# Ledger of designs, part 42: designed miniproteins, single chains, continued (2)

Each design is a single chain, and the fold is of that chain. pLDDT is the mean over its residues in the fold that is shown.

## One batch from the design tools (miniprotein)

Design m5434
Fold by ESMFold2-Fast:
Parts: C-alpha cells; structure tokens; sequence
Structure m5434 (fold): chain A 66 residues (1-66)
C-alpha cells in the first residue's frame, strides 16, 4: 500500500474513533505532503507522509488505550 493509501486508511480510523482534532491535524500534514510533492520536493513529501502516519498511529494508540 502506498503511504497516501495508508494515510487515508488511518484518517478513516481516526474519524470512526471520533477524534475530530486528530483527523484535522493528520489531514493538514497529508495536504502539506501533497503540496510538497506537487512542487517537486519528494524528500519533504516523504518526510511529511511519515510524520502524518506516525501521528495518526500514536493518536489511535492513545484512543484504544494500552
């Protein structure tokens, strides 16, 4: 699965969990990654995708409890 596909999946999971702020924050990083890729900055885009995935996974972990 591409990082973009993985991010869409994680954003969907955050939305299902009711984390509206998490969806907004992760969505912002995802949009920044798309913008960076469109500008030809693939390295920044990859970094932003990874940051968005990490943030989404951390928020889901907090919601689901340990």
Amino acid sequence: MSLGEKLNELIHELAEAGDVEGVREVGRLFQQAIDAKAAGDNETAESLYEQAVKLAEEKLREIRRR
Scores: mean pLDDT 80

Design m5435
Fold by ESMFold2-Fast:
Structure m5435 (fold): chain A 89 residues (1-89)
Amino acid sequence: DSEEIVKKLKEAMLKNKPQEEIDELLKKLAELGDVEGLKEVLELAKKLKDYETAAKVLKLLSRFDPDEKKAKEIREMSIEELIEKLKKE
């Protein structure tokens, strides 16, 4: 159930759970193809200034993006480069 995973992921982020736990939940959400859930997590990550989680979500969303040019740009960036880009927003 992707809705339950989104709920657990948001709770893990709000409680500052270990990044490994957050990464496992993100992987499960991506495997289910819940693009809307991934977008909700991205918005929360940005609000919390959790740029590492935001960067990881952007990488996962690039797998589902119909805009191949945009998707390729995100795929070619490192997590560190995405974090710096997000901080400048």
Scores: mean pLDDT 84

Design m5436
Fold by ESMFold2-Fast:
Structure m5436 (fold): chain A 76 residues (1-76)
Amino acid sequence: SLEEKKEELLKVLEQWKKEVEQMNELSEEQKKELLKIIEEGEKKIEEAKSMEELEKVAKETTEQLLSAVKEALAKA
């Protein structure tokens, strides 16, 4: 169901928050920026009204997060 998929994705993002917190290579400011991306993604996932919208939001959030992580690590 849509609700089950949302719960699954939110659990994945919660795990990502914990991972970011443990990234000693990143500054506190860089960690806060990554956490903001994750939190915005969580909000969009919760607001998604269809499986198609949910999948699009999940993909966009993942791409944005990966891009931000790569940029942060390059500056570290």
Scores: mean pLDDT 83

Design m5437
Fold by ESMFold2-Fast:
Structure m5437 (fold): chain A 80 residues (1-80)
Amino acid sequence: MTVEEKLEEFLKRIKEAMDEIVKELEQNGYSEEEKNEILDEFYKIAIDALKKVADAFGVSPEERERLIEEIKKYYEEKKK
């Protein structure tokens, strides 16, 4: 598995985790505000982990920013 494939897998796992969080909180009757608070916390953890993984893999600052932006867009979409 290449560095690119590993990064793509990692992004997919982050997105899947966000989807699962939204579904689980909705199923358990959490309010929109409560869901957003939990998503905000998960987003912070996910971005920190993504930065560390990208740095460990030696990706360029430009590529790291692209990956962060992709997760940020996904997160913002889930808050709507």
Scores: mean pLDDT 83

Design m5438
Fold by ESMFold2-Fast:
Structure m5438 (fold): chain A 93 residues (1-93)
Amino acid sequence: SESDEIEEKIQEKIQEAIKAMKNGDIETLKKKLEEIKKLLLSDKSLSKEEKVYKMKTIGEVLLEEGKKNNVSEEVLETARKLIEEAVEEIKKS
């Protein structure tokens, strides 16, 4: 289904975001979080509440993987802010 294709793309973007965090590549991290947000917004099978919940869950995964890989606190703080912004944008959509 289209929803299954979107979920597969989101998983790919999550892995790319983790790699960017490990490399301290803030610009790529921002781009991947924006791409994840757009993919969630494009999924017509999900309610707004489900999109918000999924973005929050993705954010938790990213922050835990970052911590596990000894990513700097500066990068983790930037990721937290970007995740919060993406969640708020989905709520306002």
Scores: mean pLDDT 88

Design m5439
Fold by ESMFold2-Fast:
Structure m5439 (fold): chain A 65 residues (1-65)
Amino acid sequence: STDKEWLQKLIDKIHELFDDEEKFQELSREISDFVARYLGGRTFRSAEERGLASLKAMAEWAKEQ
């Protein structure tokens, strides 16, 4: 339950940083689409490995901004 409560608080805090919910949703979709393309249908042995690869994909997305 701790992870779920912490994640919800983080999401709420991120929402406070955006005056426009549409902008937040658009950015979230852009990042998700980039991550999906970067991973290219790769299969992962663990959730941790997938998580790390997703973080690397997000870092590459940030470099293209």
Scores: mean pLDDT 70

Design m5440
Fold by ESMFold2-Fast:
Structure m5440 (fold): chain A 83 residues (1-83)
Amino acid sequence: APSEEEAARLARELALERGGSGGGELGGREAGRRAGLDELGQELAGGSGAMAAGVGRAMGLSEEEVAELAGRAAGGMTAGALG
């Protein structure tokens, strides 16, 4: 199974490519999906990524910093949902 670190990395890369809260959502959903989460788990991971990305943007962080924050939030949620 993907580790929290692997899930965070994937979510970060996808969030950076897409940008914004939408990037955080799509990155988190995809990380959750690849980790084997059900639809609810994927939505929770996506929501966590979107929220973190929105907060980062509101704080004036760079696109790279926003993606890192979204990745960490989505990775943590993915790990929590797995056990």
Scores: mean pLDDT 82

Design m5441
Fold by ESMFold2-Fast:
Structure m5441 (fold): chain A 61 residues (1-61)
Amino acid sequence: MEKLEKAKKEAIDAVRAAGGDVAQAISNVTKVLHKASPELTLDQMEEIARAAAAEIARVAA
């Protein structure tokens, strides 16, 4: 489960690094998910995607 929490944090940090640029945030999150995909299940990747989507919603305003 530690790998999932680390990947979630990386995805959230990747959204923040985009500085409110939604397109860049999506690109950054996609790279994080691609890097994590060999180590995680589809359900875990969906959890990361949901966390990233929530963070995008916070910074995109």
Scores: mean pLDDT 77

Design m5442
Fold by ESMFold2-Fast:
Structure m5442 (fold): chain A 78 residues (1-78)
Amino acid sequence: VEEELPEELRRELERLFEEARPELERAREAGDRERGVALLVELYERAIELLLRHGTELNRRIAELLREAVAEGLAKVA
């Protein structure tokens, strides 16, 4: 079962989000929509790559959902 992510994968994902959050917040405070969107896309693309690298069916499904969320987010912000 995939109720718990492998600890290494979880830490890598947490690190990606933690590193991106201050940059995303700065872009939001500055009203820099283009930068905010670019940072968010890069964050989710890296998260998708980490999930796919770990090769489980659940991780693949999560990667698909993240990819769709990015596409929807881009459409909403555009």
Scores: mean pLDDT 70

Design m5443
Fold by ESMFold2-Fast:
Structure m5443 (fold): chain A 70 residues (1-70)
Amino acid sequence: SATAKARFDLLLSEAETAIRAAVEQGNLEEAKRIYEDFKAELESDPSLTPEQKAEGLARLDELAREYGIE
């Protein structure tokens, strides 16, 4: 649904912003914590389809690799 997509897009935007901010501060432990917290939120959200969860997890994993936290 449009609402689920908007929530999904917002969650990923928030994750990228928070992870990037922690990395810029040199706090890789905080960046990893944020990454794991957003993965848990994405996995446990009952409003998201299995396809959206898979896409979101893949994108979070890509961010983690890009920032050197995975």
Scores: mean pLDDT 80

Design m5444
Fold by ESMFold2-Fast:
Structure m5444 (fold): chain A 79 residues (1-79)
Amino acid sequence: SPLEELRKKLRELGLSDELVEEGIETVRKAAELFAQGKVVEAQKLLRDAARRIAEKSSAPERQIYLLLTEAAVKLAQEQ
């Protein structure tokens, strides 16, 4: 559910399928870190990914970071 919502939102920002899947995989890893209480490590992973995705697209880094973070937190809460 959170991953499907994220895919739609990232596509709406004009990201390629490759960048969308990079975002999804980052969110899965960050959700595992959040579930383990590794908040700082999860936030760093999300921030680094948002910057890389923004550099490869026209989408704003801040908006990508917020979308990835929202999805990761929601996914962690479902675990």
Scores: mean pLDDT 87

Design m5445
Fold by ESMFold2-Fast:
Structure m5445 (fold): chain A 77 residues (1-77)
Amino acid sequence: MIKIDLTPLEEALPEEVREEVIELVEKAILSAMTGRFDLAEEYARRALELLREAGAEEAVKQAEKIFDQAVAIGKQL
């Protein structure tokens, strides 16, 4: 089972958006790993917009790294 480490993102997340962002990130990862790149992009975009609205620039960077990893893994499956 391939596991992507969400710890750096979780440590950078504001409490007010933490639950919603983690749910969107997990959905984006699952979508990418199942070849649903269209859905992965939509979930990723929504997560990044929430983080930008919250001013969480470090969390944006961590989320982008996670999405890049998920897409790379999905393309190999």
Scores: mean pLDDT 81

Design m5446
Fold by ESMFold2-Fast:
Structure m5446 (fold): chain A 72 residues (1-72)
Amino acid sequence: SLEEKIREALMKAGVDPETAEAAAREAQKNYGKLDIDTIAGVAVGAANRASGGRLTPEQAVRLAKAIKEALK
């Protein structure tokens, strides 16, 4: 599934499973409703909430890139 594809891509990028699942679920929920750039932003927001606000700016950029690549 798209959710599994995104989750696996994020985990390979060093994201913990719970944070990756939150981001992947949010991205799948919005797929086909928002543009890819906006989906990446919303999914990074979900990841940040799931991590308790512990995402660094560098991690957020890496997550956004991985999500965009997975959605292409």
Scores: mean pLDDT 82

Design m5447
Fold by ESMFold2-Fast:
Structure m5447 (fold): chain A 65 residues (1-65)
Amino acid sequence: TSEAEREQARAAVVGAVEKAKSLEEAHEAVRRGLAVAKTEAGREAAEAALAGKTKEEAIRLAREA
């Protein structure tokens, strides 16, 4: 379901971003999060998880992924 996909995407992105020591790791986290969530709802969840960084940075990473 959409809720499960959002949770999966958010967990993947948040977990990887939390473990990230560099921008490269955060970048890979975004790619993995979006790859796991193949729906628009999952993509929204991944973007929301990155909102804490900065709006521009979160959008840039999500769009590049």
Scores: mean pLDDT 59

Design m5448
Fold by ESMFold2-Fast:
Structure m5448 (fold): chain A 70 residues (1-70)
Amino acid sequence: SAAQQAAARAILAELSGLSNEEVEEVFNRMAELFGKSPQDVLARLSSGTMSEEEMEAIRRIIAEVKAELA
């Protein structure tokens, strides 16, 4: 849906604003949580096949990493 595409774009935009250290930690936690490579997770996000629960998990990881590494 347009809403899912907008949510996915917002997450991708937030990731592009992170430091290299924050991006690496987010990717590591995503890979651990989903059992997939960060590239596979990003591909699912970009294709709009990711559920709201999965997108919320990514948003939570980003928030936690930003709080810990800030």
Scores: mean pLDDT 80

Design m5449
Fold by ESMFold2-Fast:
Structure m5449 (fold): chain A 59 residues (1-59)
Amino acid sequence: MKEKLEEAIRLFEEGKATLDDIAEVLGVPREVLQATLDYLEKKYGSRLEALRYLLEHGK
């Protein structure tokens, strides 16, 4: 899972994937992923940091 999530995040950063693709890898609705990222971005100061948090702590 972690390797697939890392690839999806990398493709998203390159503009080749969407949040829906990341949500599919995580098995969650896009709306839940969006809310989680908004929360983490507010807490850690950037969208990139929020995505890294999901990569390191997401199961």
Scores: mean pLDDT 74

Design m5450
Fold by ESMFold2-Fast:
Structure m5450 (fold): chain A 108 residues (1-108)
Amino acid sequence: MSEEEIIEKIREKLDELAKEIAKVRSVEEAREFLERFKEVAKEILELAKKLSKKQQNEVAIEFESLATMALMKLWALSKEHPEDREELQEIADEIAEISQKFMEEIKK
């Protein structure tokens, strides 16, 4: 498998997650997104480990950008639904932890 093919697979996975987070409108959907994010993050990490250091760094930046987008979406949702703020914050904390762990696995 070429480095180009691996990058294409990673970008497909990132695009899928971006489309999924954009559709989240409830705490239930946010929880479903978290489980999906956990699964796909592991898949992306295993693919990224096969890339050169330069390409790993680019993937890490793209992944961090997606995680930030997800956190901003959850923050906006918590403003619309203050009653769900505590649970949404817990989901956001888990996304942040997954993102931090991903960055730690990728050498800079």
Scores: mean pLDDT 87

Design m5451
Fold by ESMFold2-Fast:
Structure m5451 (fold): chain A 85 residues (1-85)
Amino acid sequence: ESARDFALAAVESAEAAVEAAERGNEVSAGFLAMVALVEADLAIELGLERGEEIRELIERAVEALRAGDLERAREHIERARRLIE
């Protein structure tokens, strides 16, 4: 498992968090958002290029999710995905 694999996992966990929030499952959304942040931190520890920028976008997505702004959360997640791919 590489730094890039953890970054992609972080994006996927953040996407799953938004989906859980859309279904009204705030507990699941909060858990998945925490997993996304941990995965992003692991990507940085493994030396992912632009890892800090990707982590910041995941943090912004989590903040938008907590505020109930699922559209903004998705925009930040999509930006993070583009930096990885």
Scores: mean pLDDT 87

Design m5452
Fold by ESMFold2-Fast:
Structure m5452 (fold): chain A 85 residues (1-85)
Amino acid sequence: MEARRMAELAEREVRELKENREEAIEAAKTMSVEEVRAGAEKTVEALRKAAEYARSQGDEEAAARLERAAEEFERLMEEIIKEVE
């Protein structure tokens, strides 16, 4: 249950970031590239740790969803960072 909720929240956050990409780029321009990158890396690390937790609970589906969310979030943030470089 907890791992599934984490996966649902992560997937929603990724969808919102993808749909509001232009606003995310504008917000990133008010920050340093280093700050944006550090924040993104911390979020990706947290999502991957959540996936490991889900796997430890036997929830391979939630683990796969969290890993997919981490990969997509990382890709989206790399694109945003590239736009503000």
Scores: mean pLDDT 83

Design m5453
Fold by ESMFold2-Fast:
Structure m5453 (fold): chain A 90 residues (1-90)
Amino acid sequence: SPELQKANDLVSEVLVKIGKKLEELREKAPSMSDAERKQAAEELLKTAEEMFNEALEKVKDLSPEIQELIKKQFEAAKLNLERKLKEILA
């Protein structure tokens, strides 16, 4: 459906942007202090949560089923991001 395609495109756009920021952090991490890495990880997680909330607001007029699918995808993405950030902080 056109709505499902729009939703998938929006999710993909958000996840690509987060992935790029995560990769930038991974590249910079060896030159950072433990405190700087922790601060950057916390800021990236906050930025991701803000992007997820903005994306959900953009799709609030779509069907409840599509909204629930997007929400679950973002919940999974958040857990994956938290896991990857822990790896960078180790």
Scores: mean pLDDT 88

Design m5454
Fold by ESMFold2-Fast:
Structure m5454 (fold): chain A 78 residues (1-78)
Amino acid sequence: TKELIEKVYEALEKDPEKFYEAVNELEEEEQKILGTTVKGIYVYGLSLKEIAERLGISVKTLREKVKKAGEKVLKKIE
């Protein structure tokens, strides 16, 4: 999960326009989960546990949702 989130952030930094185009094709919930997680880690320095607590879900559920959303974005980006 951490490796996937790093790849997602690297994709954002490499080509922000292409990244946001891919994110806009996601469901609203997937956009929120992915955006909150990436910002939580890279902007606020939060752990996955702290992000899950703020979202009111389990760490396991957060990992599963982030993996699904992140894999969709990375597939669209190549």
Scores: mean pLDDT 81

Design m5455
Fold by ESMFold2-Fast:
Structure m5455 (fold): chain A 83 residues (1-83)
Amino acid sequence: SRLAAMIEAVGDLALEKAKHLGASQELIDMIEKARDLGLDAVAQGRDKEANALYMGLLEATAYLFKGDEDKAKEAIEKGLKSV
């Protein structure tokens, strides 16, 4: 699935960047959970939930590259609340 590949790629990029920045374990765990729930949502045909988690991961990744961990956390929380 193209969406599954995008969730995996963006989630892995977010995890690598969060770890590189020394982000909190809470944020790292939340990113891992969003990635895993997104992949599960794709596997179950829950496309709206999968897209919401993908968008949360994508937005969080952008904020992590800006060094804004608080906004990255808010983006992941928004994605997780959609499921």
Scores: mean pLDDT 89

Design m5456
Fold by ESMFold2-Fast:
Structure m5456 (fold): chain A 99 residues (1-99)
Amino acid sequence: SEEVLRADAPGALRGAAGSFRDAAEYAKQGNKKEASIKLVAAMLLASLAITYGDPEQAALAREALVKAREAGTHLDNGDYDKAAELFEEAARIFEEAAR
């Protein structure tokens, strides 16, 4: 139900943060494949939080997604350190949104 999905929005935000932290770690290792998988997982959880979260949670999640998309571009270009930095920044915003 939508009520259950709204109650799960903080969990989805924390899940997105965890997946972005994992993406950052894999990016630091030069593991583009695993970093990309974690980015996709985080984006799916972020989409759920945007749909069912309150307006403040949705706004913060959208801000974090801008940084995540920039991180994805750096990851694609082999700029792994910059990608990791942006993934860690996105994770922090998602953790803040979950409060």
Scores: mean pLDDT 85

Design m5457
Fold by ESMFold2-Fast:
Structure m5457 (fold): chain A 89 residues (1-89)
Amino acid sequence: ALEKVRKLGEELVKEFEEYLKKSKNITEKDLEEKIKEGEEKVTKVFEEQLSFNYEAPPADVPVGALELLEELKKELREKLKKAYEEATK
C-alpha cells in the first residue's frame, strides 16, 4: 500500500523534471500547481489503499494514518521544489 504511494510520488517527480526540461518559462505558480496536483493524487491513492474518504474520515481511523499521509505529501513537496530549484539555476 505505502510502496504504491511512494512509487507514485517518484513518478510525479520524474514527470515534473521532464516537464521542466521541455518548458523554460516555468514560474513558482506552476510549481505550486504541480505540488497541489501531486498532493491530490497521493491523497486519492492513499484513500483507496485504506478504503476510507479523507474528507470525511471514519471515527476509528488508524492512529497515525493521517500523519503518515501528511509526511508523504511533505516529501513530495520537498522533491518537487528541489527539482524546480535545480532546473532554474
Scores: mean pLDDT 71

Design m5458
Fold by ESMFold2-Fast:
Structure m5458 (fold): chain A 95 residues (1-95)
Amino acid sequence: SLTPEQQQTVQLQILGDFIDSMDGTILKTTNESLKQGLSVEETRKKVVEALKEETEYRLQWARQRGQQLNMPQSVIDQLLDQMRQISEERIKLLS
């Protein structure tokens, strides 16, 4: 099992990787959609869809990773809630 300091390090790494993934998804989906000739509105919708899919994938992975490392369920739940909040705030800015 992880020490509290190791648990905090894992949480920060997962959150950092998630933020990078969200930013990468926005950039990639925006560029691909515009190159395909989609409107700004259609591009926004595609980015929101891609962010939702990436969020679901990353939440599933983070839950499994936390469980594998025997992290307390409350710590896993807090991490997942933080990830959901990051996703929701980014989606709101695009809506």
Scores: mean pLDDT 90

Design m5459
Fold by ESMFold2-Fast:
Structure m5459 (fold): chain A 76 residues (1-76)
Amino acid sequence: NQQKADQLKQQAQQILDDGERQAAELAGRGDTDGARRTVLDSYAQAWPLLEEALRLQGVPQSEIDARRAALDHAIG
């Protein structure tokens, strides 16, 4: 089921790309807090899609959990 995993990754990447673009627009307007929240919200929306994609690719749950912990550390 590589095709479904690839589709989920593409959807997640689009959410992240859209979030970064919106955050840049907000930051450009002086809304630094709104920019930060937009990035965090995009990661929260993208993570379930990435997690499902990793499961479909046979990544062990322990590795998925480790990647989530690394992401949480990186974003705040």
Scores: mean pLDDT 82

Design m5460
Fold by ESMFold2-Fast:
Structure m5460 (fold): chain A 74 residues (1-74)
Amino acid sequence: SRREELLRRLAELLRELDRANATQDPAARAARSVELGPEINRLINEILDLEGVDSIDGAHAVVVEALREARRLA
């Protein structure tokens, strides 16, 4: 499904972010976070659109669960 595709892509980006955060170079870590941030936000927004949430609490719950699921795949 589209949701599964988005979760796999999110998992890949979260793995890259974790690798960047593990580096000893603060500048390289910051640069990678800036590169990955917009794409991560785009994927999260697409997941929110698929779920059809209509409240802040609902959006928060969807984001938390999507990140949890993506972390399990990572």
Scores: mean pLDDT 79

Design m5461
Fold by ESMFold2-Fast:
Structure m5461 (fold): chain A 85 residues (1-85)
Amino acid sequence: SLSEKAIESAEKAKKYAQEGNDDLARQYATEASRAVAEAIRQGKPVSEEAVRYGLDAAIEAAKNGHYDVAAAGFSTAAGAWLGRR
C-alpha cells in the first residue's frame, strides 16, 4: 500500500541520513513524502505510522541540510495528519 511504501521509504531515508549518505537519504525521504501525498490525492486514509515515519525522515533530512526535502516532508505529514481526522 501507499502507507507501507511511505513507512519503508522513511525508514531507509533515516538510515541513510544517519550513515551520512545524503543522496540516498534525500531520495528515500522524497519517495516517502510522495507516497503520502499520493494517498491524500486519491482520498485514501494515511496510517498514523506513515505520518510518524514521514516526520522522522523529514527531521533527519533537516539535520543533514536537506531543507527543501524536509519542508516538503513536514507539509505532507501535516496534510496527512489533518486528513486522518
Scores: mean pLDDT 69

Design m5462
Fold by ESMFold2-Fast:
Parts: sequence; C-alpha cells; structure tokens
Structure m5462 (fold): chain A 112 residues (1-112)
Amino acid sequence: MAEGTLSGPSVVKEGETLTLTARLSQPAPADARVYWALSRAGGPVRGLVYENGKPADGAPERATASLSGDTATLTIENAKPEDSGVYSVVVADADGNVLGQSRPLRVTVEPA
C-alpha cells in the first residue's frame, strides 16, 4: 500500500475554511472510495467522511470530501474549535481493499 502525503495548515481561525490535501503515489481508480477520519485530543476516531456525501457521526456537517486522480481533498467551511484534532485519510477500492493511507496531521482551530 502506498503512503500518502497529507498537507494543510496546523492552525486556522474559527470561521475560516480548513482545506486538507492528500497526495497518493499513483492515481486512484475511478471507483475508489475516500474515508477521512478525525480523532480529538488522542482519543478514539470520532467520525468518517465518505465520498458521495455520507458524513458519519462526529464528522463536521460542513465537511466535503473529493477524490480526483492522485489527490484526495477535505474541505471544512466555517471552522469551529470542535473541528480541532488529528486528521487522516484512507483510500480504498470498491471492494474495500486499502490502496493508500496518510500519515496523521494535527489541526488546531483557534476561537475567534
């Protein structure tokens, strides 16, 4: 499995847009699925954002996720302090086989 590079800001202000980008070593298949996870303060994973608009419990409602070629993107509009935590992404094929995963990235949303 290829390890992806996850990039984005370590700190954003409340009300700003948070964008995280993961680059895969190779383009994903057209039927690939992307799963974004958020873990708060070293606790268990609280939510997943699935491609095709299925937010899991604990995922921000303002989150959108996309996968285009070798690039997976998570966008959270109007960031809130509750969006702070450790982010990671997994890309899988249509059968659920993991094709790539990112290293975790810590993001802090500062209160306005």
Scores: mean pLDDT 70

Design m5463
Fold by ESMFold2-Fast:
Structure m5463 (fold): chain A 95 residues (1-95)
Amino acid sequence: MTEEERLAVRILELMFGVPATGTLDDETIEAIREALENPWKRPSPLLPVLKEVQRALGLPEDGKLTQEVIDAIIDAIRADPVGLLERLKAESPLP
């Protein structure tokens, strides 16, 4: 993993309210999945991030955290954390 990939993973971890380790191991993926499955345990940042993630993944932007959405997020992080972060950043400046 490059420094750029590690930084992207850390930023994604912070966006989902999990510890910023910068490592893409099974423990990190499980922590992100647990945070997504238990949004009521986390402060309010999850809802704004969820809609932006749905948009970045081409899913309906309804703000509903379904298992389909959770699995899509995890798959995107595993496949290309840098690309996912760039898509999320691209959605932020849109009106």
Scores: mean pLDDT 69

Design m5464
Fold by ESMFold2-Fast:
Structure m5464 (fold): chain A 67 residues (1-67)
Amino acid sequence: SAEELEKEIRELLINELGASEEEAERIVKAIRDGDGGGAAVLVANLGASPEQLARLGRLAKELQSLL
């Protein structure tokens, strides 16, 4: 479900990238709004690895397909 994907994205951002709750919320909102460029900038600012960026990109695409 979209809610489960949003939770997985938030958990990755907070637990693996050290994002705050507010930063995670902004990134999830950007994905939901179809602002992939804005989401990518916010994630890059957290210092995500290529592997983390790839996983997040897959989850974001799946979330978008449900909206």
Scores: mean pLDDT 81

Design m5465
Fold by ESMFold2-Fast:
Structure m5465 (fold): chain A 79 residues (1-79)
Amino acid sequence: SLEELIAKLRELVNEARELIKQSTDPELQKKLQILADRIEGVIESIERLRKAGMPEEDIEKLARDAVEDFERQLKELKA
């Protein structure tokens, strides 16, 4: 559901923020902050699209693609 996808995006933001707190590498902290900001931007975009009357199916597809992409990016930063 869209609600589950939004919850997953929020989970990814929180994970990125925790990694920032645990890191001593300024370059990694910067990359994690950029990622967190991008994920938050997508959450805001989803909210705007819902209010604009975009079909739920189309929003869910965009949210699912975003979750998969951000999960990959976060995994790469953790490696």
Scores: mean pLDDT 88

Design m5466
Fold by ESMFold2-Fast:
Structure m5466 (fold): chain A 55 residues (1-55)
Amino acid sequence: GPGAEAIGALPGRGAAAASGMGAREGGNDKAYREAVENPDADGERARELAERGGA
């Protein structure tokens, strides 16, 4: 429901942004995997990259 989505939307946004940032495999593949595993820490990084990458 919307409550669960709202709670996950903000912290999970980094992981989603990393995945949508670009379908780049190789180096970026590791970066998005780390963001998905640890959206808390890597999510911030992935989000910044996504904003610069135009995700």
Scores: mean pLDDT 51

Design m5467
Fold by ESMFold2-Fast:
Structure m5467 (fold): chain A 60 residues (1-60)
Amino acid sequence: KEKEDLIKKYNELSKKLVELRRQATAARAAGDQERYDAIQAEIKKVSEELVELFKKIREL
């Protein structure tokens, strides 16, 4: 089912979000503002994709 593939993708992105948050914390601790900002932009993108996937899963 299409829904099962979307759930799998959702779980993969959720794990990626956790890893990105760890990387953001490390970048901030290192004083690397450029890297921190880039990671935050990626976190926002992944978070938005998770919301859209959740909507698609709910509508199937």
Scores: mean pLDDT 82

Design m5468
Fold by ESMFold2-Fast:
Structure m5468 (fold): chain A 88 residues (1-88)
Amino acid sequence: EPVSLEELKKKFLEEVEELKKKLAEELKKESVSYEEVAKYLLEQAAATPDLSESQRKYVELVAKMLLALEKKDWEEFEKLLEELIKAM
């Protein structure tokens, strides 16, 4: 079942927006930035001792992608998305 890079990008952005909304509600804030979501994911990974090396690298890549979105660096975002797909 072939999923295009464009479809994966859209799916990732939709999931990130849902995560932003959920995190804002959990932290009782009106909104959260992509940078705050990235920080949250990195802190959760650091607090989870049973994460495999592959799972930890996955979280680091997702955090970098979120930081690229915050900077509106679409070139870096797409490069990181390609690396994420190769790591899957």
Scores: mean pLDDT 78

